# Ledger of designs, part 95: designed miniproteins, single chains, continued (2)

Each design is a single chain, and the fold is of that chain. pLDDT is the mean over its residues in the fold that is shown.

## One batch from the design tools (miniprotein)

Design m7298
Fold by ESMFold2-Fast:
Parts: C-alpha cells; structure tokens; sequence
Structure m7298 (fold): chain A 100 residues (1-100)
C-alpha cells in the first residue's frame, strides 16, 4: 500500500510538472528515472522498501526544485547549498516515514 501510494503521487507530480513547465530539464530526468525504477522493480531487482526510498527522494527533489527554481537534475542537485542539501535530506526522511 505504501509503495502504491508513493508511486501514484510521483506519477501525478511528474505529470503536473510537465504540464506547467514542459521545457524543464527535470521532466526528462524524472520520467527516465521512474521508467528505470519500474523496470527494475518488475524484474525483482529492487525491493518495495528500496523503491519507496527512491520515489521519496525524487518527490523531495521535486519539492525543493519548486521552492528554489533549480531543476531536479544531477547538475541541479550538485549546485545546491549545504542548507538546501539539509532541507532535501529532511524532506526525504519525512516522506519515507509517510509511505511506511
């Protein structure tokens, strides 16, 4: 149930981002990451707990991106300040607790 809820929320958030900001480089990165996660999970390469951790991180990165204007890409994440990285970590942790 937690995995289904997390996956549904992630899909809805990616769709909203794509509709509001179709040129955002984070859209392609997030869609690719989601597809790779779904393929890995279908093959039994990733557990429910590991999938929830990945989804929660993607959601936390999207929330921080909306707040900062920095795209949810590898380059964007590397450009975060120490304060922003701490905020990302705390958001990820909170989402993990929600989907357990």
Amino acid sequence: SGLEKALKELKEKIKELKEKHPEDPGVEVLEKALKELEEAYAKGEVSDEEAIEIISFMLAAMELSEETGIPATTEGLEALTEEQKKKLFERHKKLLEEYK
Scores: mean pLDDT 85

Design m7299
Fold by ESMFold2-Fast:
Structure m7299 (fold): chain A 70 residues (1-70)
Amino acid sequence: SAEEILEEYRERLEELLARKGSVAEFVGEQIRFVGDVVEAMLFEGMSDEEAEELNKRAREIFREYLEKWE
């Protein structure tokens, strides 16, 4: 679900920040999120409207964690 994808994305970023992961790893988590959304749209029936809202909420999380990065 969109909520599950968003929650998992936030959790992965929190864990990465807590263990002081690299910027390259932070970039890798963005690619993983994009893959999760594409798969949900292609195979799980996620609508364009749901994906647009998910993308907006994920961008807010992305900006929040980007500001906390070195």
Scores: mean pLDDT 85

Design m7300
Fold by ESMFold2-Fast:
Structure m7300 (fold): chain A 101 residues (1-101)
Amino acid sequence: AALEARRAALARFIEATKEAVLEVIKDEEVAKEAVERLEEALARARAARTQEELDAAAREVARAISEAIEKAKMSADEIYALNTLIEQRRTAAEAAARAAA
């Protein structure tokens, strides 16, 4: 179903984001807080039965990333590195999922 595919895609994005946060954000307290919020969003995404619930999880992911960037006082270069790593890991996870299918 379309909802199942979107749920799986959001879950892969969140997992990629958790890995990128741990590698790029040098403030361990900020990174830990962001990862905990992303894990909660991942659980909500996996449990989502409606598009509205999935959208709520996606909004929480966006807030977690935004607050982590602000709290870590990241430079434009660091934000670029974070976004680049998220995209690389998301793309790799999608390629692995396609290869396994």
Scores: mean pLDDT 84

Design m7301
Fold by ESMFold2-Fast:
Structure m7301 (fold): chain A 91 residues (1-91)
Amino acid sequence: SLAAERERAIARGRRVLPTFPPEVREVLAEIERIAGEDAAYIVAAGLAELREVEGASDEELLERARAVVLALRARGLAPAEVAELAAAWRA
């Protein structure tokens, strides 16, 4: 279910967030300020998947995190929409 996937993403995000470079963590803090801590953890989980599955560089992770901030500023995203956006990085 989407709820179970969201819960798993939040748990993973909480665990992996400190492992990112400071510049990525600063953007994740901005996401938390705009959309709440669950949204930041969901994005952190998505970035961890890009890093582990696709070997994404720190620069690519930073670019992806910044894209989320731009989307959030253009319109408010519900936590489910943030999860969908992060999942799209795998497509």
Scores: mean pLDDT 80

Design m7302
Fold by ESMFold2-Fast:
Structure m7302 (fold): chain A 72 residues (1-72)
Amino acid sequence: PKIPLSTLLKQKEELENKGQPVPADLLREIEVEAGVYDIMRALGYSLQEIGEIAGVSQSTVTQTLKAVGAQL
């Protein structure tokens, strides 16, 4: 089963808060979703619209993009 993006973001934050290394596979999953969101932004979609299309909150879209260093 696919792990929800919000769960992946929470796991990344918890590991960083504990000073533990974030697994490469976890980062890759976040980067894949961020890439989709970045393409949608280039097509003129707002962060709210991206969230509605992806079935996640606008906050989750914003956190995903920030997690990969995207400028907002």
Scores: mean pLDDT 79

Design m7303
Fold by ESMFold2-Fast:
Structure m7303 (fold): chain A 66 residues (1-66)
Amino acid sequence: DELIEKLKDPDKRVRLAAALLIGSTKDPELIAKAVEVADEEGRRAIARSVPLPKEKAEEEAKKLLE
């Protein structure tokens, strides 16, 4: 999955954006894989984004990248 690979990106903002998008999918298998590869900050972002609507998580991810 492309989002899982972005969790390993050298740019912190890219990692956080990927974490937010992954959490917003509410896919337990994808989230479990992401938690194994994410840093501590990314894990917190995943947990925080799970209750968010997908549209709001996409908005926050775009804000990090722009």
Scores: mean pLDDT 78

Design m7304
Fold by ESMFold2-Fast:
Structure m7304 (fold): chain A 80 residues (1-80)
Amino acid sequence: MLEQLREAVERAREAVQKMKEDPSYKDEAIKALAELGAALPELTRDFAQAMERIKKGTPEEGAEVAEEAVEKAQSYIDSL
C-alpha cells in the first residue's frame, strides 16, 4: 500500500544519509535498500546495483548510486 511504500523509501533515504555521514552505517543502508527492493519489484535491479556498489565500491560511489536509487523509487511512487 502507498503509505508502506513511502515509509520504506524514507527508511532507505535515512539509512543512506547516515552511511554518507558515517561509513559504519553501510550494513544498515544495505538492509534498508534490500527491504525497499522487495517492496518495489519493478526497481529490484536498481537497488541490487546500489547495494553491490556500496559493498564493493568506495563509500562515495556507494552513497551516490544509493541516493539515485532512492530518488528513482520516490519518483516511481509519486507516479502511482
Scores: mean pLDDT 80

Design m7305
Fold by ESMFold2-Fast:
Structure m7305 (fold): chain A 87 residues (1-87)
Amino acid sequence: SDELAEAISEANAHIKQAREAIEQKKYDDAIESLSKAKSALKPFENSSDPKVKSVLTEIEVLEGVLWIYGAVHQNDELLNRLDELRK
């Protein structure tokens, strides 16, 4: 559907922003961008569409990268924000 295509496009734009934020070590901005990507796909989160699954998997991988950073630097605020995002 057009709505699904728009949601995927919006989620991908936010994922790009999250990747750029990670590269700049702006991890709070990266979490905000990933949250927006998940919000864009929320109506389709249980979709069997491979494109939705692919985008959600990419978000999960980036959440994992941020979790490793938070754990290594003992950044409890970052880890708490990631825990909320993963629920």
Scores: mean pLDDT 85

Design m7306
Fold by ESMFold2-Fast:
Structure m7306 (fold): chain A 60 residues (1-60)
Amino acid sequence: SPLIEQYVQEIKNAKSREEMIEILRRKMTELQNDPSVSEDELQEAQLKMSQAVQEWLAQR
């Protein structure tokens, strides 16, 4: 999903740990409250964003 890829890039481009956590929280809340997003898409987004967070932390 292009939207999920965009969110992953926003997480990777975060300037601080706090900014990264806020981006993750905000985007997950937006996806959870969007009725056009399927349960499968939500699970994929959670997985990919979690991976992006882990990658960001590993590079620090």
Scores: mean pLDDT 80

Design m7307
Fold by ESMFold2-Fast:
Structure m7307 (fold): chain A 97 residues (1-97)
Amino acid sequence: MKYRIVVKVTVEAETDEEAVKKVKEFYDKVNKILKDMGVEAEIEEPKLVEASGGKLVFEMTITVEGSLQTVERIVEEIKKAGKDVGLEVEIEIEELP
């Protein structure tokens, strides 16, 4: 089965430079998680979707082929990575045809 995982990341930082650095660290951690799990995945680089009053929202899309159990494990690891970097993370999962 093929799944789309949409990761919405909210960053509060004093500067855009700090925000970008945190998002890059998170992106690097997610890439490592997928590599360590041995899953075949396509990862879209984080893109800025909202910006207001020192709060930036980035969206990252991951397409994975595997079981629902594998997807659930990926989601838990992503949530943990977000917490480690100090980011607020919201995740949506969609089953693809």
Scores: mean pLDDT 82

Design m7308
Fold by ESMFold2-Fast:
Parts: sequence; structure tokens; C-alpha cells
Structure m7308 (fold): chain A 109 residues (1-109)
Amino acid sequence: MVTREQIEARVQAILERLRAQGLTSFRSVEEYRKSVLATWEVLQDPELFARGLVRRLESYGLSGEDRAVLLAFELSQLPEEVRPAVLAVLRELLSPETFERLEALLGAL
């Protein structure tokens, strides 16, 4: 099983690679966390949040595992009461393999 610390270290490594490729500007996990919360505060719509998230991660060209890591991290930052509604939308948008991995990673966060 992965730990929360391992997931956060993996998020940092993904963000560093994406920044080196010019695909994002986040310098830290904390900066990324604040951006996720700010996006949720503006949207307050589980479907718009989920669809926007999937579209962003697809544009980054990430592997299924790295995509699942960022999905789990972003969902873990949302209010707990909102997560089931976002997960329901993601279940329809993601491959079964990516969704299963997302659920496993969320359990460690």
C-alpha cells in the first residue's frame, strides 16, 4: 500500500516534470493544493469540476498511474461531502482501470 507521504512526493515529482515541459507553473504541492481549492470555490459544481479536471490531465499527456495520482490528490482537497458527487462523474469519464486506481489512492489520503 502507498502512504500519504509517498503520494504527495509523487505529486511533487509530477508537477516538476510538467513545469519542465511548460505544461504547468505550480512550484509546490501547496501551491497546487491552493489552486485546486480556488477552482472548487469558483465552480461549486461537481460535474464542471470533474470534466475540467479530466480535460486538464488529458492535455498534460500523463500516464494512467500519474493521472490517477493527480486525480486522487485533487479530490482529497475537496470538502468530504462533495467527493461522492465528483467521483460519480469521474466513474463515467475514466477508464475502469484508472478509476479503480483513483479509489485505492484516495483511501491513503
Scores: mean pLDDT 84

Design m7309
Fold by ESMFold2-Fast:
Structure m7309 (fold): chain A 78 residues (1-78)
Amino acid sequence: SSSVHRVVQLEFRYISLVTEADLAIKKGDYEKAIAALEEAIRVGREIVELTRDTDPELAKKYEERIKELQKRLAEVKA
């Protein structure tokens, strides 16, 4: 179904953005890290919305991941 394909695409996008943020942080490129983290949080929230009723375990996993990224974002902005 289109919703399953969308979730899979969003999961790959999420992983790519988190990897980009991690590499940017290691290089001291905080502007790039902030942009990647903010986009990863947005993508994660969309995954939660799409999976809340169909895959609640996956939704919970991304809710926890979003909280971790929000903490990282606050640290990078400090």
Scores: mean pLDDT 88

Design m7310
Fold by ESMFold2-Fast:
Structure m7310 (fold): chain A 85 residues (1-85)
Amino acid sequence: MGEEKAKELIERMEKVLQEAEKANTKEAIEKAMREIVDLTNEMVKVLDPEKARQISRLTAELVKALAEKDFEKAFEQIEKMREVA
């Protein structure tokens, strides 16, 4: 249970990444990092502990990719999150 809610939150994360990529400013990327962390905290509450741990690790990699402006790697983490959820 919570799988449908997790998928909804992952779609919101993808939209946040798309907006950050379009804006391509430091301020937009920093805002996206905060929003991604908040969405991950919501997702962790609806998943079992094992999946929650995997999502948390993928979020750390996603935030690191955003800090490096590596949007390709950031979107790769979103796809991996979909496989976990």
Scores: mean pLDDT 84

Design m7311
Fold by ESMFold2-Fast:
Structure m7311 (fold): chain A 80 residues (1-80)
Amino acid sequence: SKIEEILNKAIEELKKYVTDDQLEEISRTLKELVEAIKNKDLDKVQEAIDRLMEIVEKSENPEKVREIIKKFIDELTKAL
């Protein structure tokens, strides 16, 4: 599916800028964000975004990680 392609692309790009532990946490949170958007659960969407932003700020390259996540959200919203 297009959503699965968008998710996989984001995860592959993030691998360059985060640790394996951070990647696992981000990957889980991105999947939770996808499900929240599909279910139109605005509270869970905000919770997932807040968690992603917290992980971004703790990464070694916050600017690059933020750019990738923002692109992911933009592509995901256009695909839905």
Scores: mean pLDDT 83

Design m7312
Fold by ESMFold2-Fast:
Structure m7312 (fold): chain A 85 residues (1-85)
Amino acid sequence: EEEKEKKALETLIREMERAGYKVELEEVDGKYILTVTDEGETEVVEADSYREVILELLSIESKRVFRAIERAIEKILEEQRKRRE
């Protein structure tokens, strides 16, 4: 269980680093401290298991995707506003 989760986490971290994230994982007092930096923004989260770290990484990626979509929608809405009737 834990070994499979660790391998999955290592793969996910490698892929995220290839996508431009900077990912650091530390174990402190039986807890995992995850530090993720993207475009100069740093997010630090605490997790109790490798599975929880994976879910936190996916959450961070989802937030990045959402922000990218939000920016795209805002640009489209501004263009539509200029092209109204």
Scores: mean pLDDT 77

Design m7313
Fold by ESMFold2-Fast:
Structure m7313 (fold): chain A 94 residues (1-94)
Amino acid sequence: PSFYSQRSVTPGTVSATFTIGGQTVTLTLSSPDAVSMTATMGYDARRDEYVLTLIVTTASGESLVRTLRVRLDANGELVLTGESESVHRADDVF
């Protein structure tokens, strides 16, 4: 993600909390001009992983995406297996 060194008049951090096996995982994205948020949880049976996605759309038309992959281990604990963040501008996606 981009780090914002200057605070906007509408500074914000967008967060989504997911519950897996009685445990919580919180994803956060910093966005000063967030206008919408979508949070989804999927399951990847091929990797035995939960896929958590947070998408934030900004007033400038950018989409900020954070994806987290987690697995329940043999003890029932959540283990981070993958993480990615990307920015898609309106002109990058048609």
Scores: mean pLDDT 71

Design m7314
Fold by ESMFold2-Fast:
Structure m7314 (fold): chain A 64 residues (1-64)
Amino acid sequence: MSVGEQMRQAILEGTDEGNRKAKELKEEMDKKNVDPLEQAKQMFLTLADTMGRASAAKMAEVAA
């Protein structure tokens, strides 16, 4: 799997509070045929607001 695809799956499984918003964003990006890496980046930013700094830092490590 590509890094973007792995990130998308990790984001969707991350948190109950954030995953609904992430799924809605994912569906919008699918309509626009956005690259998986860009999808993961946008979903990551959405979840960063919900999960807080510690989780955001860990997801950034996966993307790096």
Scores: mean pLDDT 66

Design m7315
Fold by ESMFold2-Fast:
Structure m7315 (fold): chain A 98 residues (1-98)
Amino acid sequence: KKEEILKESEEFLDKVRAWALERLKDHPDVQAAVEAFFDAAKEYVKKLIEEGKYREASIATVSYAMLVLAFVVEYELTGDAERVLAGLQRAVDAIKAA
């Protein structure tokens, strides 16, 4: 059950990661921030699953996916890669502090 939940969560996050990287392919610095974000998100979700906090892990998985979707949509609407980069960097720091 734990291994199944972890696998499904990681596969879902990896699909969102791949989608975001394709949308941001013209901005290698933003792609690096997206990769750092998903690495931090996967470690935090894994920690929650190891602690038996399955609801919290599910909420975190969906919330992190939605946050990246919001950043990609912001970039597509505004073209402001610097603002999106700064936002992703702050999000990575917040996840690592949790």
Scores: mean pLDDT 86

Design m7316
Fold by ESMFold2-Fast:
Structure m7316 (fold): chain A 99 residues (1-99)
Amino acid sequence: NEDFKEGLFKEAEGTLYWMGGFIAEKQNDLDTAIEYYEKAIEKYEEAIELLRKALEKAKKEGNEKLARLAEQNLRGAEEALEALKKRLEELKKKKEELE
């Protein structure tokens, strides 16, 4: 399933940007941390769209195994997106307080 594979790839890209943002944040590089977290959010949003398409197709085709895997990855990506958005908001607020 192309959408499922592409969704997993975007999720992996999102994770790498999230890690980059975390490292930048620990180095007190707020600008770089914000940039990487914004990129991570973009990749997780792309992953969610692809995983939703994969889930719909799997359900339509009666592929229960793929539907379960797509649903699990979709939930994980949605939770990651929520956490990233909250963290980005906190960092932007911190930057505004310092300026």
Scores: mean pLDDT 88

Design m7317
Fold by ESMFold2-Fast:
Structure m7317 (fold): chain A 60 residues (1-60)
Amino acid sequence: MSPLTREAVRLLERRGFLLEEEHLARVEAIAKQLGSIEAFRELLATNSLEALAALLRQPV
């Protein structure tokens, strides 16, 4: 797991998400698409927990 993905997982867990191994691949894809941990933090700040859960479950 990349350092970026590891930090992204930690941020999601701090927001109350329980991530399974299948979710790690999606988190990695999102983090790589955004290109930075700062962009990932902004994604978490601007979206509700419900919207974030939908992003993790749906490929869009």
Scores: mean pLDDT 75

Design m7318
Fold by ESMFold2-Fast:
Structure m7318 (fold): chain A 82 residues (1-82)
Amino acid sequence: MVDEKTFEGEVLLALGLIYLAMAKKDYEKGDFESALESYRKALELFTQALKLFEESGDTRGAQDARAAIEEVKKLIEEIEKK
C-alpha cells in the first residue's frame, strides 16, 4: 500500500504552493523578511513531498516537486541579492 505516502506527498506539495503564493505576495509588498521565511517553509514542504513521491514511485509527483524546489530556490536567491 503506497496511496497514503502519495496522498501525503500531494498534501505537502499543495501546502508548499500555498506558502510560495504567500511569499510572492509579501515580496510584492516589499516584506522581504516574511517572503524569505515563507519561501524557506515552501522549500521544506516541497523537499518532504519529493521524498514521499520517490518512496511511493510517483514519478509525476516527484517531477512536480522538483520543479517547485527549483523555482523556490531561484526566488530565495533573488531576495538574498537585495
Scores: mean pLDDT 83

Design m7319
Fold by ESMFold2-Fast:
Structure m7319 (fold): chain A 96 residues (1-96)
Amino acid sequence: MKVTATSAPVYARNGETATATVSVQVKEKDVKLTATITYRRADGEPVEKTVTQQLPDVKVEKESTITATVSGLVRDLSAPADTRYEFTATLTAEKK
């Protein structure tokens, strides 16, 4: 089993920390969780950064909703300090 959910976008400026909450529904007992944070320029410029975080494995006794809150520093040395970014978190749950 592999399920993926994506958070609503959160906006942050270059140098700010953004926080997103994402939930995924799982049915398996032993689940590996991976959170991927993607931030891209809100002005449509082609700068996109992705950071992958491994979360602790979760044991699910029955069908359950797993909620993760992920935070990341938006840092782009190639962009002005006032550049606005769209921050999105994706949570993937996989059976071990």
Scores: mean pLDDT 71

Design m7320
Fold by ESMFold2-Fast:
Structure m7320 (fold): chain A 60 residues (1-60)
Amino acid sequence: SIGDAVLAAIAAAASGVDETEKALAAIRDLLAKVSEHDKNSAQLAVDFAEGLLAKAKAAE
C-alpha cells in the first residue's frame, strides 16, 4: 500500500540517499497504479518522500 511505502521511505531515509531514492521510486510506481482513484493521497506520499530525499541531500 501507499502507507507501507511511505513508512519504508521514512526507514530508508535513516539509512541514506540510495535507500530513500529506491523507496521514492516504489511510491511513484504505486502513484501510477492508483492515480485514477487516489491521486491526492498518492501525491502527498510522493511529496513527503521527496522532502525526505531533499533533507538527506542537504545534510552533506
Scores: mean pLDDT 66

Design m7321
Fold by ESMFold2-Fast:
Structure m7321 (fold): chain A 93 residues (1-93)
Amino acid sequence: KVEELKKEAEENIEKVKTSTDPQERIDAARKAIKYIQELLDLGDYETAVELANKLLDAINEAIKRETDFDAQVDLGVEQIAAAVIKVTAEKKL
């Protein structure tokens, strides 16, 4: 289960980086957050921190490339969610 969640999170983080469609990037960020949250709930705090950091980097780069204001806002919301997961996981370490 942990290996599967890590793989799904990594695949979605890669989509945030590489997808040219703003909606695909937003959907991928949301899915990555879901899988990272599940890892956090399972007690894999170290992996949750690692993946949350990768997701934050991917979202930051996606926001810089984004020309649609609504998509920038949606990515910003997911950026906050990823930061919250990271801080929560770090407190458990």
Scores: mean pLDDT 86

Design m7322
Fold by ESMFold2-Fast:
Structure m7322 (fold): chain A 68 residues (1-68)
Amino acid sequence: GELDKLVELLLTNQDIRDAFLDAITLLEEGKSLDEAIDLVKEKLKDILTQEQINLLISGLKTYKKMLE
């Protein structure tokens, strides 16, 4: 599923994990989903495909919904 693919991507390297965790921190601090998405795109656009970036964005959207 999408969660399995996200976990596999996060296990790939530290830069991906660090960018994703920084984006999660923005959401926990009350920043917008758009700001978190922009952080991931800025940090990872040159090393990840659009499909992989979209997978991280899906993870952020799911996490934001859980925070309510």
Scores: mean pLDDT 84

Design m7323
Fold by ESMFold2-Fast:
Structure m7323 (fold): chain A 97 residues (1-97)
Amino acid sequence: MEEKIKESLKKWKEMPEEEKKEKLEELLREIAELLGLKLPEDKETQEKLYKLIEEGATRGERIYLELLKKGVSEEEALQKAKEETLKIIEEIKELLK
């Protein structure tokens, strides 16, 4: 696709696990703001939220790509991926209140 995306993915693979956690933390903060929720201050709950987001994003993207390969429309594939991702978002929402 784009050279920037390929560069970012390569750097992500080579990135230390601690730095990957920092990137996931930034994403979690953005999601919490969009939901109107505040991140918990305890690191254990934050770690749990990071894993939920990572799992949700990976699962959603996999479903989206699989459906596109099967000839499902982009709109339908996106809806299916969103449904899977929303399940993780609802879990995050419950953990944040």
Scores: mean pLDDT 66

Design m7324
Fold by ESMFold2-Fast:
Structure m7324 (fold): chain A 119 residues (1-119)
Amino acid sequence: SIEKEVEKALEFIEEEKVPEEIKEKTLEIYELIREYLEAVRNKDGKKAEELKKKIAEMEKEIKAEVEEMKKKVEESEDKEKAQKELEAIIKAYQIAGSIAALEEEGRLEEARRFVERLK
């Protein structure tokens, strides 16, 4: 279940103490995905195309940040710990789409609780 996967991911994110800036960026991604899905549902093709471009640009930026973080893991004195911290950051970014998917399924209260945990 998506809900159980998000719950487990949030526990891992909280345990590894993912930085506030990563959580804020995760919420920005979540909002873009939510708006995109709303535009698709409303058959607003122009708005959906524009939001899809914004999401693609955000994904490109995140990919560049993750690649830079991978380099820092290789240079770390504690590679195992650094790798876990990186995995938690990647999980934070990934749950943005999963929370948006819960809203599409009408699971609004569950999605709201998960969003509040990222604040």
Scores: mean pLDDT 86

Design m7325
Fold by ESMFold2-Fast:
Structure m7325 (fold): chain A 88 residues (1-88)
Amino acid sequence: EKVNVEVYVTLTLREDGSIDVDVRSSSDNMEVEVEVELDKETGEAKVTVKVKDKVTGEEEVFEETVRLEVGETKVLKFTTKIEVPSPA
């Protein structure tokens, strides 16, 4: 059975030019890997999210570019479908 799952990536650009990344997933049946590449001069962050379905082994990759101002927090929501075991 395919179910909708959500991944939330919270990004905060700090005053020193570092970026804080917090990742939350709605399901334990997937592996989530997040990579963020920040341009410190412009505040543009390229976010790459890789979601692996633990049941099928299929991987899906999402890419987004967001602009962050110093001290700004943005939340990105990614929605995908994964296979889950049928209910007993």
Scores: mean pLDDT 78

Design m7326
Fold by ESMFold2-Fast:
Structure m7326 (fold): chain A 96 residues (1-96)
Amino acid sequence: AREKAERAIREAREAGRRALEAAEELYSVDPEKGKKVLEEVKELLKQAEERLRRADELTAQGPHGARVGYTMASLAYGELKKKLDEVEKLKKEAEA
């Protein structure tokens, strides 16, 4: 339980970092579209980090907390991964 939650939290944070990197790259090639996307990614990361901090706290409390933390981290990962895929698509379109 704890090991799965800790992995899910790390994977969610990694997805968030990649989404921010992709949004910054989009901003460098298309500043008009990229500015809005970068602001959206930064806001999503702020919200996700608050959720992941709570997931860490719950995971530390024991097996039941770790199960809840895993669910929270998995949801955050899904949102961040979806946003990363959207930004990567926009980046490819801007580079064409």
Scores: mean pLDDT 84

Design m7327
Fold by ESMFold2-Fast:
Structure m7327 (fold): chain A 91 residues (1-91)
Amino acid sequence: SEVEKALEELKKKAAELGKELAEAKEELEALGDEEKIKEFEKFAKEADKKAQEFGDKIVEAKDDPEKLLEVIEEYLKWLEEFRKKLEEIKA
């Protein structure tokens, strides 16, 4: 189903970004840039909140396949924006 494929892609993208986030944290801590570390911690906290909001929307849409697909597409778009913002913090 389209929902199953979208959920599989979401899991894959989330796992990939989680790895990049962990690697970025290690690199920033190794550099000892206190300002960038603080910015990263704030960003990570905001990202956790946003991920929880998307999780809630997925649960709310569980019985509506069309709405569920829309929520997953929004989540995937946010993950892409998150990745771009992470690269900006690393620069």
Scores: mean pLDDT 82

Design m7328
Fold by ESMFold2-Fast:
Structure m7328 (fold): chain A 58 residues (1-58)
Amino acid sequence: SKAFEEALKRLKEKLKENREISLQIAKMRGMSEDDLKRLEEQLEISEKSMLEQAKARG
């Protein structure tokens, strides 16, 4: 349904926004480049997992 597609798009956007905010805060706190890359990778893995789980429910 269109409602499900819209919900998925909204979830994807929210997860991306949350990742960007988390990385910005970590950067402001002086996290190293290596630690920032590791954090970004972990956040991306979490995003993919959440999106795949949401898609599987449709």
Scores: mean pLDDT 84

Design m7329
Fold by ESMFold2-Fast:
Structure m7329 (fold): chain A 95 residues (1-95)
Amino acid sequence: MSRFEALRAATSPEEQEAVGNRLLEEAKKAIDEHYERASKLPPEKRKQFLANAGVAVVLRVVGEGLDAGLSPETIQRVAKEVLKYVDEKEKEILA
């Protein structure tokens, strides 16, 4: 159901932006879950764990964006915002 909705939504610029924003929200939730897991690790391992998780989430966003028929520009924009969110969380976990 959701994947068919995403594929239909990706046909216009407005629909592409809506699908991209949905992927961004899902990615942020995944990063938040990884942040909770990282917080249970020794301090010296937290940043590396969160950075590795961030890479995995970005790769997932690229794959799902391609499956949804998103433009490279929309995928790049969403991936950039995910990486920015990971960087913010890495700084927060080290404070």
Scores: mean pLDDT 79

Design m7330
Fold by ESMFold2-Fast:
Structure m7330 (fold): chain A 89 residues (1-89)
Amino acid sequence: GSLITYRATTLSRGDVLRAIGDRFDIDFDSIDEAMQIPRIRSGYYLALGRSLRDMTRSDSVDQARDIIVQQARNLTDQDIQQGQQLFGI
Protein backbone atom coordinates (compact mmCIF):
# COMPACT_ATOMS: atom_id res chain seq x y z
CA GLY A 1 0.00 0.00 0.00
CA SER A 2 0.91 3.70 -0.11
CA LEU A 3 2.12 3.76 3.53
CA ILE A 4 4.53 0.85 2.90
CA THR A 5 5.81 2.63 -0.25
CA TYR A 6 6.26 5.95 1.61
CA ARG A 7 8.08 4.36 4.58
CA ALA A 8 10.29 2.19 2.34
CA THR A 9 11.18 5.19 0.12
CA THR A 10 12.06 7.37 3.13
CA LEU A 11 14.05 4.68 5.02
CA SER A 12 15.97 3.45 1.92
CA ARG A 13 16.96 6.87 0.49
CA GLY A 14 20.52 6.73 1.87
CA ASP A 15 20.98 3.12 0.70
CA VAL A 16 19.65 3.93 -2.79
CA LEU A 17 21.82 7.03 -3.22
CA ARG A 18 24.91 5.13 -1.96
CA ALA A 19 24.17 2.22 -4.34
CA ILE A 20 24.05 4.66 -7.29
CA GLY A 21 27.20 6.48 -6.08
CA ASP A 22 29.11 3.20 -5.70
CA ARG A 23 27.85 1.94 -9.08
CA PHE A 24 29.16 5.04 -10.93
CA ASP A 25 32.13 5.94 -8.65
CA ILE A 26 30.56 9.17 -7.37
CA ASP A 27 31.31 10.34 -3.81
CA PHE A 28 29.14 12.52 -1.54
CA ASP A 29 29.02 13.39 2.17
CA SER A 30 25.24 13.81 2.63
CA ILE A 31 21.85 13.01 1.11
CA ASP A 32 21.40 16.71 0.26
CA GLU A 33 24.75 16.77 -1.60
CA ALA A 34 23.91 13.51 -3.45
CA MET A 35 20.57 14.93 -4.64
CA GLN A 36 22.41 17.94 -6.16
CA ILE A 37 24.48 15.59 -8.38
CA PRO A 38 22.54 15.19 -11.70
CA ARG A 39 23.57 11.56 -12.37
CA ILE A 40 22.62 10.49 -8.82
CA ARG A 41 19.37 12.53 -8.81
CA SER A 42 18.26 11.08 -12.18
CA GLY A 43 19.20 7.56 -11.05
CA TYR A 44 17.20 8.02 -7.84
CA TYR A 45 14.07 9.22 -9.67
CA LEU A 46 14.39 6.41 -12.24
CA ALA A 47 14.83 3.74 -9.54
CA LEU A 48 11.86 5.19 -7.62
CA GLY A 49 9.65 5.34 -10.73
CA ARG A 50 10.52 1.76 -11.73
CA SER A 51 9.85 0.53 -8.16
CA LEU A 52 6.59 2.32 -7.23
CA ARG A 53 4.11 -0.30 -8.52
CA ASP A 54 6.00 -3.28 -7.05
CA MET A 55 6.60 -1.45 -3.74
CA THR A 56 2.86 -0.66 -3.47
CA ARG A 57 2.10 -4.38 -4.00
CA SER A 58 4.74 -5.55 -1.47
CA ASP A 59 3.78 -7.16 1.86
CA SER A 60 6.30 -5.30 4.05
CA VAL A 61 8.48 -2.19 4.32
CA ASP A 62 11.61 -4.40 4.16
CA GLN A 63 10.39 -6.10 0.95
CA ALA A 64 9.64 -2.67 -0.59
CA ARG A 65 13.09 -1.36 0.48
CA ASP A 66 14.77 -4.35 -1.21
CA ILE A 67 12.84 -3.60 -4.44
CA ILE A 68 14.03 0.02 -4.77
CA VAL A 69 17.63 -0.74 -3.67
CA GLN A 70 17.85 -3.56 -6.26
CA GLN A 71 16.55 -1.19 -8.98
CA ALA A 72 19.32 1.28 -7.99
CA ARG A 73 22.02 -1.46 -8.03
CA ASN A 74 20.94 -2.58 -11.53
CA LEU A 75 21.11 0.90 -13.16
CA THR A 76 23.34 1.21 -16.27
CA ASP A 77 24.96 4.28 -17.88
CA GLN A 78 22.18 4.06 -20.52
CA ASP A 79 19.54 4.13 -17.74
CA ILE A 80 21.13 7.29 -16.25
CA GLN A 81 21.11 8.98 -19.68
CA GLN A 82 17.44 7.99 -20.14
CA GLY A 83 16.62 9.34 -16.65
CA GLN A 84 18.33 12.67 -17.36
CA GLN A 85 16.26 13.03 -20.58
CA LEU A 86 12.98 11.99 -18.87
CA PHE A 87 13.41 14.34 -15.88
CA GLY A 88 15.13 17.25 -17.64
CA ILE A 89 18.30 16.89 -15.52
Scores: mean pLDDT 86

Design m7331
Fold by ESMFold2-Fast:
Structure m7331 (fold): chain A 65 residues (1-65)
Amino acid sequence: SAKEEALKEMQKLEEGKITPMEAGKLLVERGISGTEAARSALQLAEEGKIDEHTALAVAVGALLA
């Protein structure tokens, strides 16, 4: 369930409702490790849901949280 909630935040990022760094921090606050949050962002970029620069910004936000 926590993972599904985190994925919904990543979907809001795609919609432009939250910043990439905010998305990374929110994933960590919801109990996902910075590494797992970064992996999720990279997977979304690979699927064409977000661009590579956005994925890197999410990863930085998660790792700095």
Scores: mean pLDDT 72

